# Designs tried in a protein design run: designed miniproteins, single chains, continued (4). Part 82

Each design is a single chain, and the fold is of that chain. pLDDT is the mean over its residues in the fold that is shown.

## One batch from the design tools (miniprotein)

Design m14836
Fold by ESMFold2-Fast:
Structure m14836 (fold): chain A 90 residues (1-90)
Amino acid sequence: DLVEEAEERYKKIKEEIDKSNLTPEEKQAILDYLDAFLEYVRALERLDPEGYVEALKKIKEARAKLTPEAQKVFDEIVKKINEENQKKLK
């Protein structure tokens, strides 16, 4: 289930972000992006065109608020989670 996978990924990324040395504002910007992305996945699963368009708007707005440092930390966390998930599949 794409929604369940997205929710589990959200939780793991949030836990890693909470451990990072990012500012509270940078952490919130990443969480806003993740929330918007989760709504996007949910809209796709529901076949909701209006929800899809609104979620894409929110993703664009949240992404524009990410600092280069927050983006770098976020990318490193996502890569780490992807690599760990790949290693668990034999």
Scores: mean pLDDT 79

Design m14837
Fold by ESMFold2-Fast:
Structure m14837 (fold): chain A 90 residues (1-90)
Amino acid sequence: AAAAEKERKKKIVEEMIAGAELLARLNAGATDDPASQEQARRLREAVEEARKYLEAGDYDKALKILEEKTAIGQLRLAVKKAIEENEAKR
């Protein structure tokens, strides 16, 4: 049912936001590294944008922002691509 799929997507978005916030905190801890500070800022901006779509109930847009702008999202996309490529070879 559409309601079950919506709830599943909501949980994925919430988990990705939590992970992105953790990565932002770890990067912010490297106060002497400008690259880590910039990464922390970008992660926080991505989380804030994703939260706006989460509050609006647009989980697909929230997922897209997290996938494009966070290391966790990029890792999930890379894993998905690797699975698809591996299955295509079988």
Scores: mean pLDDT 76

Design m14838
Fold by ESMFold2-Fast:
Structure m14838 (fold): chain A 79 residues (1-79)
Amino acid sequence: SELAELEAEFGRLWREVYPRLSPEQIAALSQRLAATVQELEAELAADTSLSPEERDRLLALEVGRRAIALLRELAAAVA
């Protein structure tokens, strides 16, 4: 449910923001999202108290939250 809510919110923001983005901004967004995923994977991998299943779930949720935050930042920049 939380993941579904994040997916729905991301989809709404993406539909609003995408038509306003240049190809260069889309490329920069993809690069920033990839860097964010790698950063979160490294942070969660360093936490030895987490099971693999807990790590995967937390990664999905945190990626979703940071992707939405980044997309909101871009929406403000192209307003």
Scores: mean pLDDT 82

Design m14839
Fold by ESMFold2-Fast:
Structure m14839 (fold): chain A 70 residues (1-70)
Amino acid sequence: SKEELAKKEIEKALEDARRAIQELNGFQVTVKTNELAIKIKDFMESLGFDQETINRYVHEFLLEVRRIRE
């Protein structure tokens, strides 16, 4: 389903963010996190999700990255 595809993409993005947090400086992590957020947005938009749902999922992704960095 499109929900499963979106979840898998977000899980991959979170793994990429975790790796970046371990390997990169804070500025580079911020840049990478923004790139991953755009990738999630574009992917979900391509699957036909509405803007409100996309915004919620991207927001939750960004909050989770912030929690990992703290």
Scores: mean pLDDT 87

Design m14840
Fold by ESMFold2-Fast:
Structure m14840 (fold): chain A 56 residues (1-56)
Amino acid sequence: GSMLEKIAAGARAIGLSGMPAEAAGALGRQQAVDAGLSEEEAEYAGKQGRDGGLAA
């Protein structure tokens, strides 16, 4: 849903701002879990954060 997209985009933006990929990924995953999203959705948010960190 839109909440997953917002969390994923936020995690990616944090990664792109120079946060280490692992930290950005962990934040995205944790925010998705805290929001009550599924494991697959949490993994997606984590991947977006990690990819942002690697892209920076």
Scores: mean pLDDT 79

Design m14841
Fold by ESMFold2-Fast:
Structure m14841 (fold): chain A 52 residues (1-52)
Amino acid sequence: ATPEEGARAVLEAQRLADPAAAQRVSDNFAKGDYEGAVRTLREARAREAAAA
């Protein structure tokens, strides 16, 4: 993933209900793991959708 995609993932993570998942997205971005940030957001969204 690109840095721009990672930054977008951090912004999108602010809409997550799980603050721990939002923190994991931010942690991945901070260490330059943009792919990890995007993946963590995708997984968190899937879990929230399944729980609704």
Scores: mean pLDDT 81

Design m14842
Fold by ESMFold2-Fast:
Structure m14842 (fold): chain A 94 residues (1-94)
Amino acid sequence: DRPALDPSLSTEELLKQANELLAQGTIASQLKVLDIAVELKERGEKELAEKLLLQVNEKTTNPMIKFSVGWLLLELGNKKQAFDIIKEAVTEAS
């Protein structure tokens, strides 16, 4: 099983943490925002998860993170943005 975030954190606390991590702009902080987006998806907060994933994509230059964003968006049903981001990541990785 994937390691879970602190299950005592509320959705609002997770969003606050995600915004602070997005401001840091590091690969490690961006990976942690992806973990938060997954947790929000599992809670049924799909729109909040999608918004965080799109914010990570705008701030990251790392192709592996872009691939992860694309696959998570695909799981949320946002196929068009998922394919566009995956295509960009493939181009950057090549």
Scores: mean pLDDT 81

Design m14843
Fold by ESMFold2-Fast:
Order: sequence, then C-alpha cells, then structure tokens
Structure m14843 (fold): chain A 115 residues (1-115)
Amino acid sequence: SIEEFREELLKIIEELKKIVEILKKEAMKKLKEAKTLEELNRQIGTILRLIGIEFELDLLKEKVKTGDEEELKEVAKELLRIAEELLKIAKELGVDQSVIDKIEEIIKKLKELLK
C-alpha cells in the first residue's frame, strides 16, 4: 500500500540521518588531526556536504508526509542517490565495515522499492 511505502521511506530517512551523524563525527575527527592545508580543505568540504545532505533529508521527510505515489517514487530515487553518495564518503573516511554494510543494505532496499 502507499502508506506502507511512506512508512518504509520514513524509516530509511531516519537510518540515513543516523549515518550522516556518524560520518560527521569521523570527518570532524580527521579535520582536527589534519596536518596539511589540503587535508584540512578536504575534511571541511566533506563536513559541508554532509550538512547539506542533512538538510536534504529533512526536506525529503516533509515531502514523504504529504506526497502522492509518484512523489514518493521521486523521494526514493533521491534517497538512493544520497545513500550511494554516503557510501562513497564512508569508504573515503575509512569508517567501520558495519556502517558500510548498513548503507549497502539501505541501497539494496531502495532498489527493491523502485522495481
């Protein structure tokens, strides 16, 4: 049903928000440990992108609450794009394999929802 699809997207958004917080903490740690201007600028860029994703997820959450079936499918596509970007960031930051596995599970779930 459309309500089951809506509830599933809201759960995915909550899980992605938790992942963003984990990645922000790791990027902030690497920022504090940076010894070159290049490393500093790289981590600043990563943190700013993660903050941007956090705002995107909040906007998508509001769209999920009121959206029709077509709008929910567009949200699922945007969440897939965000999850794939977070996977890239997680790998670049060298976070625990458990976090990477969780992102890959979310990606798989979103791909199934878009069939």
Scores: mean pLDDT 91

Design m14844
Fold by ESMFold2-Fast:
Structure m14844 (fold): chain A 96 residues (1-96)
Amino acid sequence: MPILEELARETDIDEEELAKLSETERNALLLARIAQLREERTKSSVPLEELEKIAKELGINLEEVLPIMQEIASSRELVELVERLGPGLAKRHLEE
């Protein structure tokens, strides 16, 4: 996935911060960041069907991560965390 590879190149990886997160939490944050970038490019909200497609391409179970993604969207601090950790999450996913 080209967007995932581009994200992985943008900054130094905070491995200790990522290690504090479960696999499900990391997957939720990664999917949230990709959705944010798509929304920025299209200037519209990402439909659930598009999230399902992205999740399948990444090997992520959308049903497991969706509650965490909703929590992220409701918190400015978590949105900022997603933006900061996005590159590290992308690199970790590519290494798996």
Scores: mean pLDDT 70

Design m14845
Fold by ESMFold2-Fast:
Structure m14845 (fold): chain A 100 residues (1-100)
Amino acid sequence: SVYEKVKELVEEMKKIAEEYFKGKLSKEEAIKRFREIEEELLKIVKDERAKNLLTHGVLLYALAFEYYDKGDYETAKKYYEQAEEALERAVELVKEEEKK
């Protein structure tokens, strides 16, 4: 199922972000893994709105990491929450497309 694969890959992105904020991954390593997962997602997702939300979510995670590295934890948290919202919305769009 495309939906199940997209859900799995998005959950993997969330785990990578969590590992970064726990200090277990560098920003460079986390972004590299995000780009690899994004590339895989963009190969299997057909809906343009879902693709845009996935790309936007990755960008928002990268911004969260930049502000976190600067010690601006409040701004980092806002971008992190926006990234998670964008990715969750993308998963829902893929689920709805698969039902059609």
Scores: mean pLDDT 86

Design m14846
Fold by ESMFold2-Fast:
Structure m14846 (fold): chain A 90 residues (1-90)
Amino acid sequence: MDEAIEEIRKQLSAANKAVDAGDLDTAIANYKKAQETAKRLLPEFPETAEGIIGALQKAIDALKAGNLREAAVYSTAADLLLVGLEIERS
């Protein structure tokens, strides 16, 4: 499970760097990878995993619509859920 959390963190970092660079296709691809990795959290943390997956889907939808501000809000929401999960495990 720790490996899944670390992988999501790397994927979110890569997506955020891609957004900053204006590479929206790479950002979307990394958000999709983060959603796939987050599915591995569903058995232990279903509500948090569903929250991350949902927030990332909204971020993807916002990027496809050209709404970078909305995408940033949902990307931040996904990161905060991931941080909350790490704190709960401490």
Scores: mean pLDDT 84

Design m14847
Fold by ESMFold2-Fast:
Structure m14847 (fold): chain A 110 residues (1-110)
Amino acid sequence: AARVRITDVSPREATAGETVTVSAVVENLGPEDVYVVLYRAAPGEAAVPVSEPVLVRAGETVTVSATLTLTAADVGEHHLFAAAFDGPYSPDARLLDVSAPVPFTVRAAP
């Protein structure tokens, strides 16, 4: 069965008004190659993809990066998670696994 895990996220906090590149270290614990997309669930919003798909081979660990432009509407605790698919993003790509969420905090501008 497909199984992915986020083992680290850097940075874990940013300030509203910044453009920040977030790097998530994603481990594929499953026996099959998967395509990972990093998702963000913002306060009061549905989860959205924030990265391009990245191939993660069986047993590999890769860094998936997303660039986020943060506004005052983004203030609060977000959750980042990795979604694993059987192909690159397409109507035919099947969702295989979703990692446990990792918190990412957006602070108000001073």
Scores: mean pLDDT 83

Design m14848
Fold by ESMFold2-Fast:
Structure m14848 (fold): chain A 66 residues (1-66)
Amino acid sequence: SQDDLRRQITKLVNEAVNNMLTDPEKAKESLEKVHQLLVEHHGEQGQEISRQVDLSLKNVKEKAKK
């Protein structure tokens, strides 16, 4: 379902951000998995989820700058 996909992507994004400073290779791997999921879901729902993921990434990066 869309909700399950969103939760899965959100979890991967959070893992990527948490690992960005301590384990950049794992962060990159998590982001590549997000990209793969988004490529497979290129429809309207996939586009909406992609937008949400992009916002989450930007918000977490901004919090890390504080």
Scores: mean pLDDT 69

Design m14849
Fold by ESMFold2-Fast:
Structure m14849 (fold): chain A 98 residues (1-98)
Amino acid sequence: DYEAELAALLEELRRRLEARGVPQEVIDRLVEALERYFREHPVPLEELRALLEKIASGELTAEDYGELKARSEELHEAAFETDVTLGVIELEAAVRAV
């Protein structure tokens, strides 16, 4: 069942972002955008897992952003906000370590 698998993958993404210190409001916007888009536009689960892994790790490339923007401006904006938030968290941790 695609919807059940999508829900499970999004819950795993939520847990990973929470563990990294991403604020709940940022996670909620991202998960809502992903659920809205991928529920209406089903993709192979391997493609979805690969995208969510890149989002969770902060490894989205310029090509990935281009593809997201072509699919959905809402999804593009939510992914970008999450990536920026992860970068800020990492920078703040590095500054505190000095």
Scores: mean pLDDT 85

Design m14850
Fold by ESMFold2-Fast:
Structure m14850 (fold): chain A 61 residues (1-61)
Amino acid sequence: MASERTREAVRRYLEEHGWRRPSREELEAIARETGESPEAVELEAGELLAEHLVAEAKAAA
C-alpha cells in the first residue's frame, strides 16, 4: 500500500474532482510527486473510489 500521505493526497484529489477516476497522467504525476509507483497510487484511488461507489449505490435515490 502507498504511504499515508499518498493516500490522503489521492483522497483529497478525488473529493476535489467529484470522485472521478484519475487519468493515467494524473496517477503518474501524483506518483512522481509522492515518490510512490503509479501502481500504488492507482491501487489507493481504486480502493477509495470503490468504497465511495458502494456508499453511493446504497444511498441511491
Scores: mean pLDDT 75

Design m14851
Fold by ESMFold2-Fast:
Structure m14851 (fold): chain A 99 residues (1-99)
Amino acid sequence: DRVAALQKEAYEKAKEGAYNEKLEEGVEAAKPPIEEAAAISPEAGQAALAAFARGFYEGLEERAKELGISVEEYAIRVARKAGDNPTGPDEAAWAALKA
């Protein structure tokens, strides 16, 4: 199933980027599979985007745990390395994504 393959690719690229502090590279690598899924159907595009979000947060959680810091602190570090102005997601946004 091409849609399942695109979801897996988006998930893996997001997780790799988040884990390795390569946010920009991970996002750029995940764009093509998400866009291809969206071209198949809006539902496939949403599923690929959801897979990206899962991979991203799992990568952040895994690396943050290894470093002994919070997921939020690690997310700010990844954003700073990517050159973004780090506002970070608030606690409600993090809670919503985990629940």
Scores: mean pLDDT 73

Design m14852
Fold by ESMFold2-Fast:
Structure m14852 (fold): chain A 84 residues (1-84)
Amino acid sequence: MAAEEAGRRAAREAEPRYPELAEATGAVAKAVAENLLAGSVSEEEVYRVALHALRALAPEASEEQLEEGARIATRAALEAARRA
């Protein structure tokens, strides 16, 4: 549930500025939240992991779009994990 909420929130936040990245950003937020809850990723690694995953899912996106998407996904994942 927490990971699903992270995904929905990240996609919703990304959609107005980067509609083409909204789905990928949501998927990354969900995956990172699941890894945080499982203890397989530390909080300090979240941004790096999110950025790497987003580059793999959206290779056509600009570096600026990828960095903003990774920030959105990181925030959503950390909030969801801390509330769980």
Scores: mean pLDDT 82

Design m14853
Fold by ESMFold2-Fast:
Structure m14853 (fold): chain A 78 residues (1-78)
Amino acid sequence: MAAQKAKEEIIAKEREKIAELAEKAKTDEEKERIALLQEQLAYFEENASVEDIEEELKRRAEQEELQARLEKINEERA
């Protein structure tokens, strides 16, 4: 039971992050990426372990930060 609760808490926090990204999304490509993230999160909720989810969240956080920085730099460079 404890593992299920930990998993749900992690997934709930990730859903909040995805919702924030969805509000900020302006392009169709950004919206599609967010939809894929939501699908992956649902898959993890059903099939992944807490450890797998934690590792994926670290990767997503790093990729998201890099993507946000690249987009900002590209807009300013244009």
Scores: mean pLDDT 73

Design m14854
Fold by ESMFold2-Fast:
Structure m14854 (fold): chain A 63 residues (1-63)
Amino acid sequence: MILTKEQIEKLREAGEKLGENPEVEVDLSDIPKEIAEALRGAAKGDVEARQKLGELLNKYATD
């Protein structure tokens, strides 16, 4: 499943906010759960979640 431009932009904005404060509330309801979970984990410093986020973004954004 290919991410829309709107979903990619939403992820970028959420990543910026979570990078400043990992506890900030961001709406990811329209983002695939796997990507949303990886983003939240990466923001909290989970190395495995950060790696998974990169792999998922390459898979869904490169097609």
Scores: mean pLDDT 73

Design m14855
Fold by ESMFold2-Fast:
Order: C-alpha cells, then structure tokens, then sequence
Structure m14855 (fold): chain A 78 residues (1-78)
C-alpha cells in the first residue's frame, strides 16, 4: 500500500514512473541513514528532489513527505 501511495502521489504531481522510483530510492537512503526524520532533513530531501526531477519546491516537498511516509511504513512492516 505505501509504495502504491508514492506512485499515486507522483502521478498527481505529473511525474513519470522513473521519477517516482528515484524519489522512493532517495527517501529510502535518507531513512536508512537515520530513521528520525526532522523538518530540516525533510526540506533537504525536497530540495534534492526539486533539483534532480526539475519540479517545483512545493511539489518536491509533497513528494518528499509522501515518499518518506511510504518508506517508513514499508520498513516497519518488515
């Protein structure tokens, strides 16, 4: 369910499957580095997504939050 949520969110902001997967990978890396996600870390991930995917800061923040939530749910389910 969490992974599908990231895909649905990416489609809502007009992203490709490759962009959605890249966002998921970056969120997974951030979560593995430190599972405690602070607002500053969320903003840093959003900036990286905006730069790599060429999307707006607002879209990137929404995608970053959704991707991190999806990865958190996926990792805790294992």
Amino acid sequence: MAAKFVEDVAKAVGLSEEQAERARELAREAFKENPVITPERLDALAEKLAEELGISRTQARFLAAASLQAIKEEEYAK
Scores: mean pLDDT 73

Design m14856
Fold by ESMFold2-Fast:
Structure m14856 (fold): chain A 71 residues (1-71)
Amino acid sequence: SELDRLVEEARELIAKIRELAEKMNDPVTLAAVDRLEQTLRDAVERGDLPQIKAVLDTARALLEEVEKKAA
């Protein structure tokens, strides 16, 4: 389903952000990714497709910021 596909994509992005933040020893980004994981869990429980999409957009933006810091 679209929901399952978007959830999997969000989880993959969150995992990548966490890995980069851990390598950089960035506690601010780690706190942000923990919040994203919680928001995603809540959205999945509700079947809230717009909220899942919002988590994806936030994760994409956060990944871009973390990649810029790593460069």
Scores: mean pLDDT 87

Design m14857
Fold by ESMFold2-Fast:
Structure m14857 (fold): chain A 82 residues (1-82)
Amino acid sequence: SAQEEEDKEVEKQVQELLKQGDIEKALDLAGEYRLKQQPQLEPELIEQWKELLLKKINGKLSDEEIREKQKELAEKIRKAKA
């Protein structure tokens, strides 16, 4: 889908910034993109999502592990709305 392609493009840009040593800019870009998609997100949930993205980029977590942790964050977001 167009959103999945956009997510991959942002991930690619974040990876490129990380390779250049612009870690702060990379995480800010990732967090801004996430907040744009989910504007109700609490800042702490954004920080957790940035951490997951960084671990995925560094190969520390599998795609399945990332998906599991993303589901956990989605549940936290759902509870925050209730």
Scores: mean pLDDT 67

Design m14858
Fold by ESMFold2-Fast:
Structure m14858 (fold): chain A 90 residues (1-90)
Amino acid sequence: AEEAFEELKRRARERLEERGIRPSEEQVETVALAAANAAVHPDEAVRTAAEVELIGLGMSPEEARAAAEVALELSREHPELARKVADAML
C-alpha cells in the first residue's frame, strides 16, 4: 500500500515537472490521490475536486487544470497501480 502510493507520487511529481510545474509535497499527494480516486469514481467528479483542492494549495487555475489532467492520465496509464492505492487508502 505505502509502496504503491510512493510510486504513484513519484510518477505524479515527474509528470508535473514535465509540464513546468514545481509542485509542493502536498500538491503531489493531492494529484496522486486524485489518480487513485479516478480508478473508483467518475472522471468529471475527480477532476473538479482535484482542481478545487489544488487551487486551495496555491496552484493557479491553469496549473490546477493541468495537474488534474495529469491525475486522470496516470489513472489511465497505470490502472492497476491507481486501483491498488484506491483499495488501500480510499
Scores: mean pLDDT 86

Design m14859
Fold by ESMFold2-Fast:
Structure m14859 (fold): chain A 71 residues (1-71)
Amino acid sequence: MIELKDVEGLAEKLRSLKERGHSKEAIASMIAAAALREGISVEEVEEALRIVGMTDLLPLVKEELKKLKEV
């Protein structure tokens, strides 16, 4: 089950990063690192991206997560 609190927290973080003028690559990297650190699932990341209308970042987040897990 996707926990509403985790998804809502990610959505707020995504909005904050976009508002601060971060690039799509920087946002994807920061979200991937936060998700890995906090044990947030890929499904929760996808839902948060959907809430903020940034689903185009999902492939970038997946690539960054893969890089973090392969070291």
Scores: mean pLDDT 77

Design m14860
Fold by ESMFold2-Fast:
Structure m14860 (fold): chain A 87 residues (1-87)
Amino acid sequence: DPVVERIRAHEEARLAKLTPEQIEEMIKDAEKLFKEGVEKKDITLVERAIRLYKRAIRAAEIQGNEELVKMAKEGLKKAEDTLKKLR
């Protein structure tokens, strides 16, 4: 889909402009959403956390920041495992 490919290229350009500090803040925001989702048993908050972790992983990979990739992937795995338990 050429439209989807153009949208993805535009998002990748935006992610490449993020600072490491902004990526860390994105991971922290995902952690907050995940904790709130678990406490409230709110699947929508857990799904929002998963989307933020995936975005943070992509941004960190584009920038070659292996530490941020690892942190975001660990958060994503925990959120996905929890989502499976919430039905």
Scores: mean pLDDT 82

Design m14861
Fold by ESMFold2-Fast:
Structure m14861 (fold): chain A 68 residues (1-68)
Amino acid sequence: MYTREQWEAVVAALEAWAAATDLSPEERAVVDETLARLRQLIAQGAPSEELGRVTDEMLRRLRALRAA
């Protein structure tokens, strides 16, 4: 399971990816919401499973947008 430091690295990587990627407005909103939620959960000391669920939900939402 990921440590807090590993989750902070995941957030940093996601921020860098989002900054470098030409996302649609809908995709950008999903990523921005996810980043805000992940930062909040990390600050609150939430369990790694919670952070994983938030990330999985982002991937599901992004896949749905791409399928439409």
Scores: mean pLDDT 79

Design m14862
Fold by ESMFold2-Fast:
Structure m14862 (fold): chain A 81 residues (1-81)
Amino acid sequence: SAQQQQSEEISAKLRSFRLQQPEPPTNKEVGERLGVSASYYSQIETGKALVSPEKQQLIEELLLELGFDGNLHPSVQRELE
């Protein structure tokens, strides 16, 4: 479904951002900024949770604020089929 594809894309972006940072923010810190638990955020990052369009927008805005370049990390690209 479109929501599954969007959730997978968000997962890929979040994992890529983490791998690009020398000291990535903790799941608790990101969760607090998004208004979700650290556990739920971990599921979003690993692609285990479906993300609503509203949460997807908030995540994309947060990534831009944190300086994400929009490019997938090579390790993450290799995981995508």
Scores: mean pLDDT 80

Design m14863
Fold by ESMFold2-Fast:
Structure m14863 (fold): chain A 81 residues (1-81)
Amino acid sequence: SSMLEKEGEELLKEAERYVKEAKEAAKRGDFQTAKKYIEKAREVTDRLLALYARSGSEALAKYAAEADKLVHEAEEFLKKS
């Protein structure tokens, strides 16, 4: 993979980790910590979108879309908790 695609893959893994931490915090009723992790996941998603915007890489577009999906799933999980 190109260096940018590898960076994108690592950012996606970071977003996945933050989403997992947000869901774990929500499960224990710690909604303030859950929201902070969702904010961190959004920041990572924005970085993925910025990489995609300047590169035009289809792989980065897919990583950004997956990160966005994970953030939305975490937000929906918080609403049901």
Scores: mean pLDDT 86

Design m14864
Fold by ESMFold2-Fast:
Structure m14864 (fold): chain A 85 residues (1-85)
Amino acid sequence: MRAERLRHALAEVREGYELAKKRNDTEQIIQAVRAFYRLGLEAIAAGHPEIADEAKRLIEEVRKESTNPEVQAEADRALAELDAA
């Protein structure tokens, strides 16, 4: 039950990210990174490291696809904090 809710939430954030990316909406892209980060922490706390790894992969995808320094900095911070958790 908890795992399915987390996976559903990740899919919704990913959909929002793809839309923000098409619109070049930097603020919404940063919000997507923050949402992936929050869901990754929730997954770790819930005992679902495989879902936390999925959240990390999604943040790495955002970092790879963005040329914006603000987006890259937010992604780097999120990944570092998830690795420390």
Scores: mean pLDDT 86

Design m14865
Fold by ESMFold2-Fast:
Structure m14865 (fold): chain A 84 residues (1-84)
Amino acid sequence: IAPEYQEQAQRGAENDARTALELIRKAREARERGDEKTALTYLTAAAISAIGAQFLADTAEVSEETRRLVREAVEAVRRAMREL
């Protein structure tokens, strides 16, 4: 893998994982105010972002810090789905 593509995959995984965590936070806030439709929309977007982050982490050599972040995002999505 060319260094530039490796760096892009690294940043992509990190950004997607952080996006997933932020969307889960927004989903929980929507749920707290009784807005189930908005909560489901954010949760769905969070799941897509987490899947993207995991794909990048699995297909490219990313840092251990990024792997941990991706793992946290995936687990956070699973937990949020159970609480839905």
Scores: mean pLDDT 84

Design m14866
Fold by ESMFold2-Fast:
Structure m14866 (fold): chain A 69 residues (1-69)
Amino acid sequence: MSMEEIEAEIREMFRDMATHAEDPLVRLMGVVAAVELGDVDAARAGVEKLEAEGVEVPEELRARVEAAE
């Protein structure tokens, strides 16, 4: 598997965690990973979903999502 294929697979896994994980902690971890991988759309979607559910998102993490555009 090429580096591009591995990166795409990892991004897909973390995007799924950020957007579809039922556990808020798993979703938060997905958002962190999505930011590190440059998947800003998945990270923003995850943050919005966490906030909509009343989960406190760390201010530093939210700032990084906003800065990563």
Scores: mean pLDDT 76

Design m14867
Fold by ESMFold2-Fast:
Structure m14867 (fold): chain A 56 residues (1-56)
Amino acid sequence: GPEEAAEKAAEGAAKIGKLLGMSPEQAADLARRETLEAGGDEEAAERAKEMAKSLT
């Protein structure tokens, strides 16, 4: 569901962010974008953003 898509987006963004030297904010923005592109709503995108920020 949307929460599972947000979790995957957040984990992927954090992993890529660490590999590429992105800031937590940049990883959060990537997670938001990936969640929306996967068909998630704005609430799911905001959850992904916060998760990626905490994981990076």
Scores: mean pLDDT 78

Design m14868
Fold by ESMFold2-Fast:
Structure m14868 (fold): chain A 70 residues (1-70)
Amino acid sequence: KVEEAVERALARLREFYEEQKKKGKIDPEEFSLRLDEVIRELAEAGASVEDINRVAQEGVKLYEELKKEY
């Protein structure tokens, strides 16, 4: 269950990354809200702090890549 939640969270973040990339712009507010949503879902699914940190780090990495692209 938790492993599926982590995979789903990562997939949602990557999908959001592709959406932002297609728009040719970054919205920090939208990114923050999406990241908060996936973290909340992970916590509700019983994910460990370690799993949550891994997803958060991936989210930050994706945001940094988008910031370089605009």
Scores: mean pLDDT 75

Design m14869
Fold by ESMFold2-Fast:
Structure m14869 (fold): chain A 67 residues (1-67)
Amino acid sequence: MAAQAAQWKARILRTARYYAEQGKFEKAREAARAGADLGVQLGLLSEAEARALIEEVDRLIEEIKRR
C-alpha cells in the first residue's frame, strides 16, 4: 500500500508541476484536488495524506510564481 501511495502522489505532483510550469495554475490546483480525492476513494491515500498532497501542490505553485 505505501508504495502505491507514493507512486500516486508522484503522478499527481508531476501533472501539477507540468501545468504550473506552463502558468496553468487553475489546472494544477484541479489536478491536485481531483487526484487527492480519487486517491482517498481508491484507498491509496488517507485524508491526512490527501490534505498534505494538496498543500504540497499549493507550495509548488507559489514557488513557481516567485521565479
Scores: mean pLDDT 83

Design m14870
Fold by ESMFold2-Fast:
Structure m14870 (fold): chain A 65 residues (1-65)
Amino acid sequence: SVTALAGGVLRLIGAMIDGVVDEIVLSETGGVVTPMDLPKEEQEAMLREAARRLLAGEPARLVQP
């Protein structure tokens, strides 16, 4: 449920600095983040955006070419 996921995501946001959140966020949200031809910093910003949407009760799925 959104409530349970929000609790988990709040903890995982703190781990984004180390990139560990990438795998955990995907497992918690059940969403898919497509790879991009961008530096890790840009991908990290994308994951942060997905977490923002999840906390707002929106789907945290990102699809890019």
Scores: mean pLDDT 49

Design m14871
Fold by ESMFold2-Fast:
Structure m14871 (fold): chain A 79 residues (1-79)
Amino acid sequence: DVVERLARRLREMVKKATGIEIPFSVAREIARLVLEGRFDEAYQLLKEELLKKGASEIVADSTSTAAILALRRAVAELA
């Protein structure tokens, strides 16, 4: 399942970058949004989750931007 693989990759990227563990349910929602081309919504959902977990605005913004761009590139490779 592409959603499952993207969700696992997202969680791994975020944890390596910030030490923050994103819930798998949220990671799947972000993966689905990216697959649907809804990149701004995916970015916003990830940023909000990171802020809830105590990330600073700068860390949440930069991490979300980088992670969504990486997932977008992965989806383009699969298409």
Scores: mean pLDDT 86

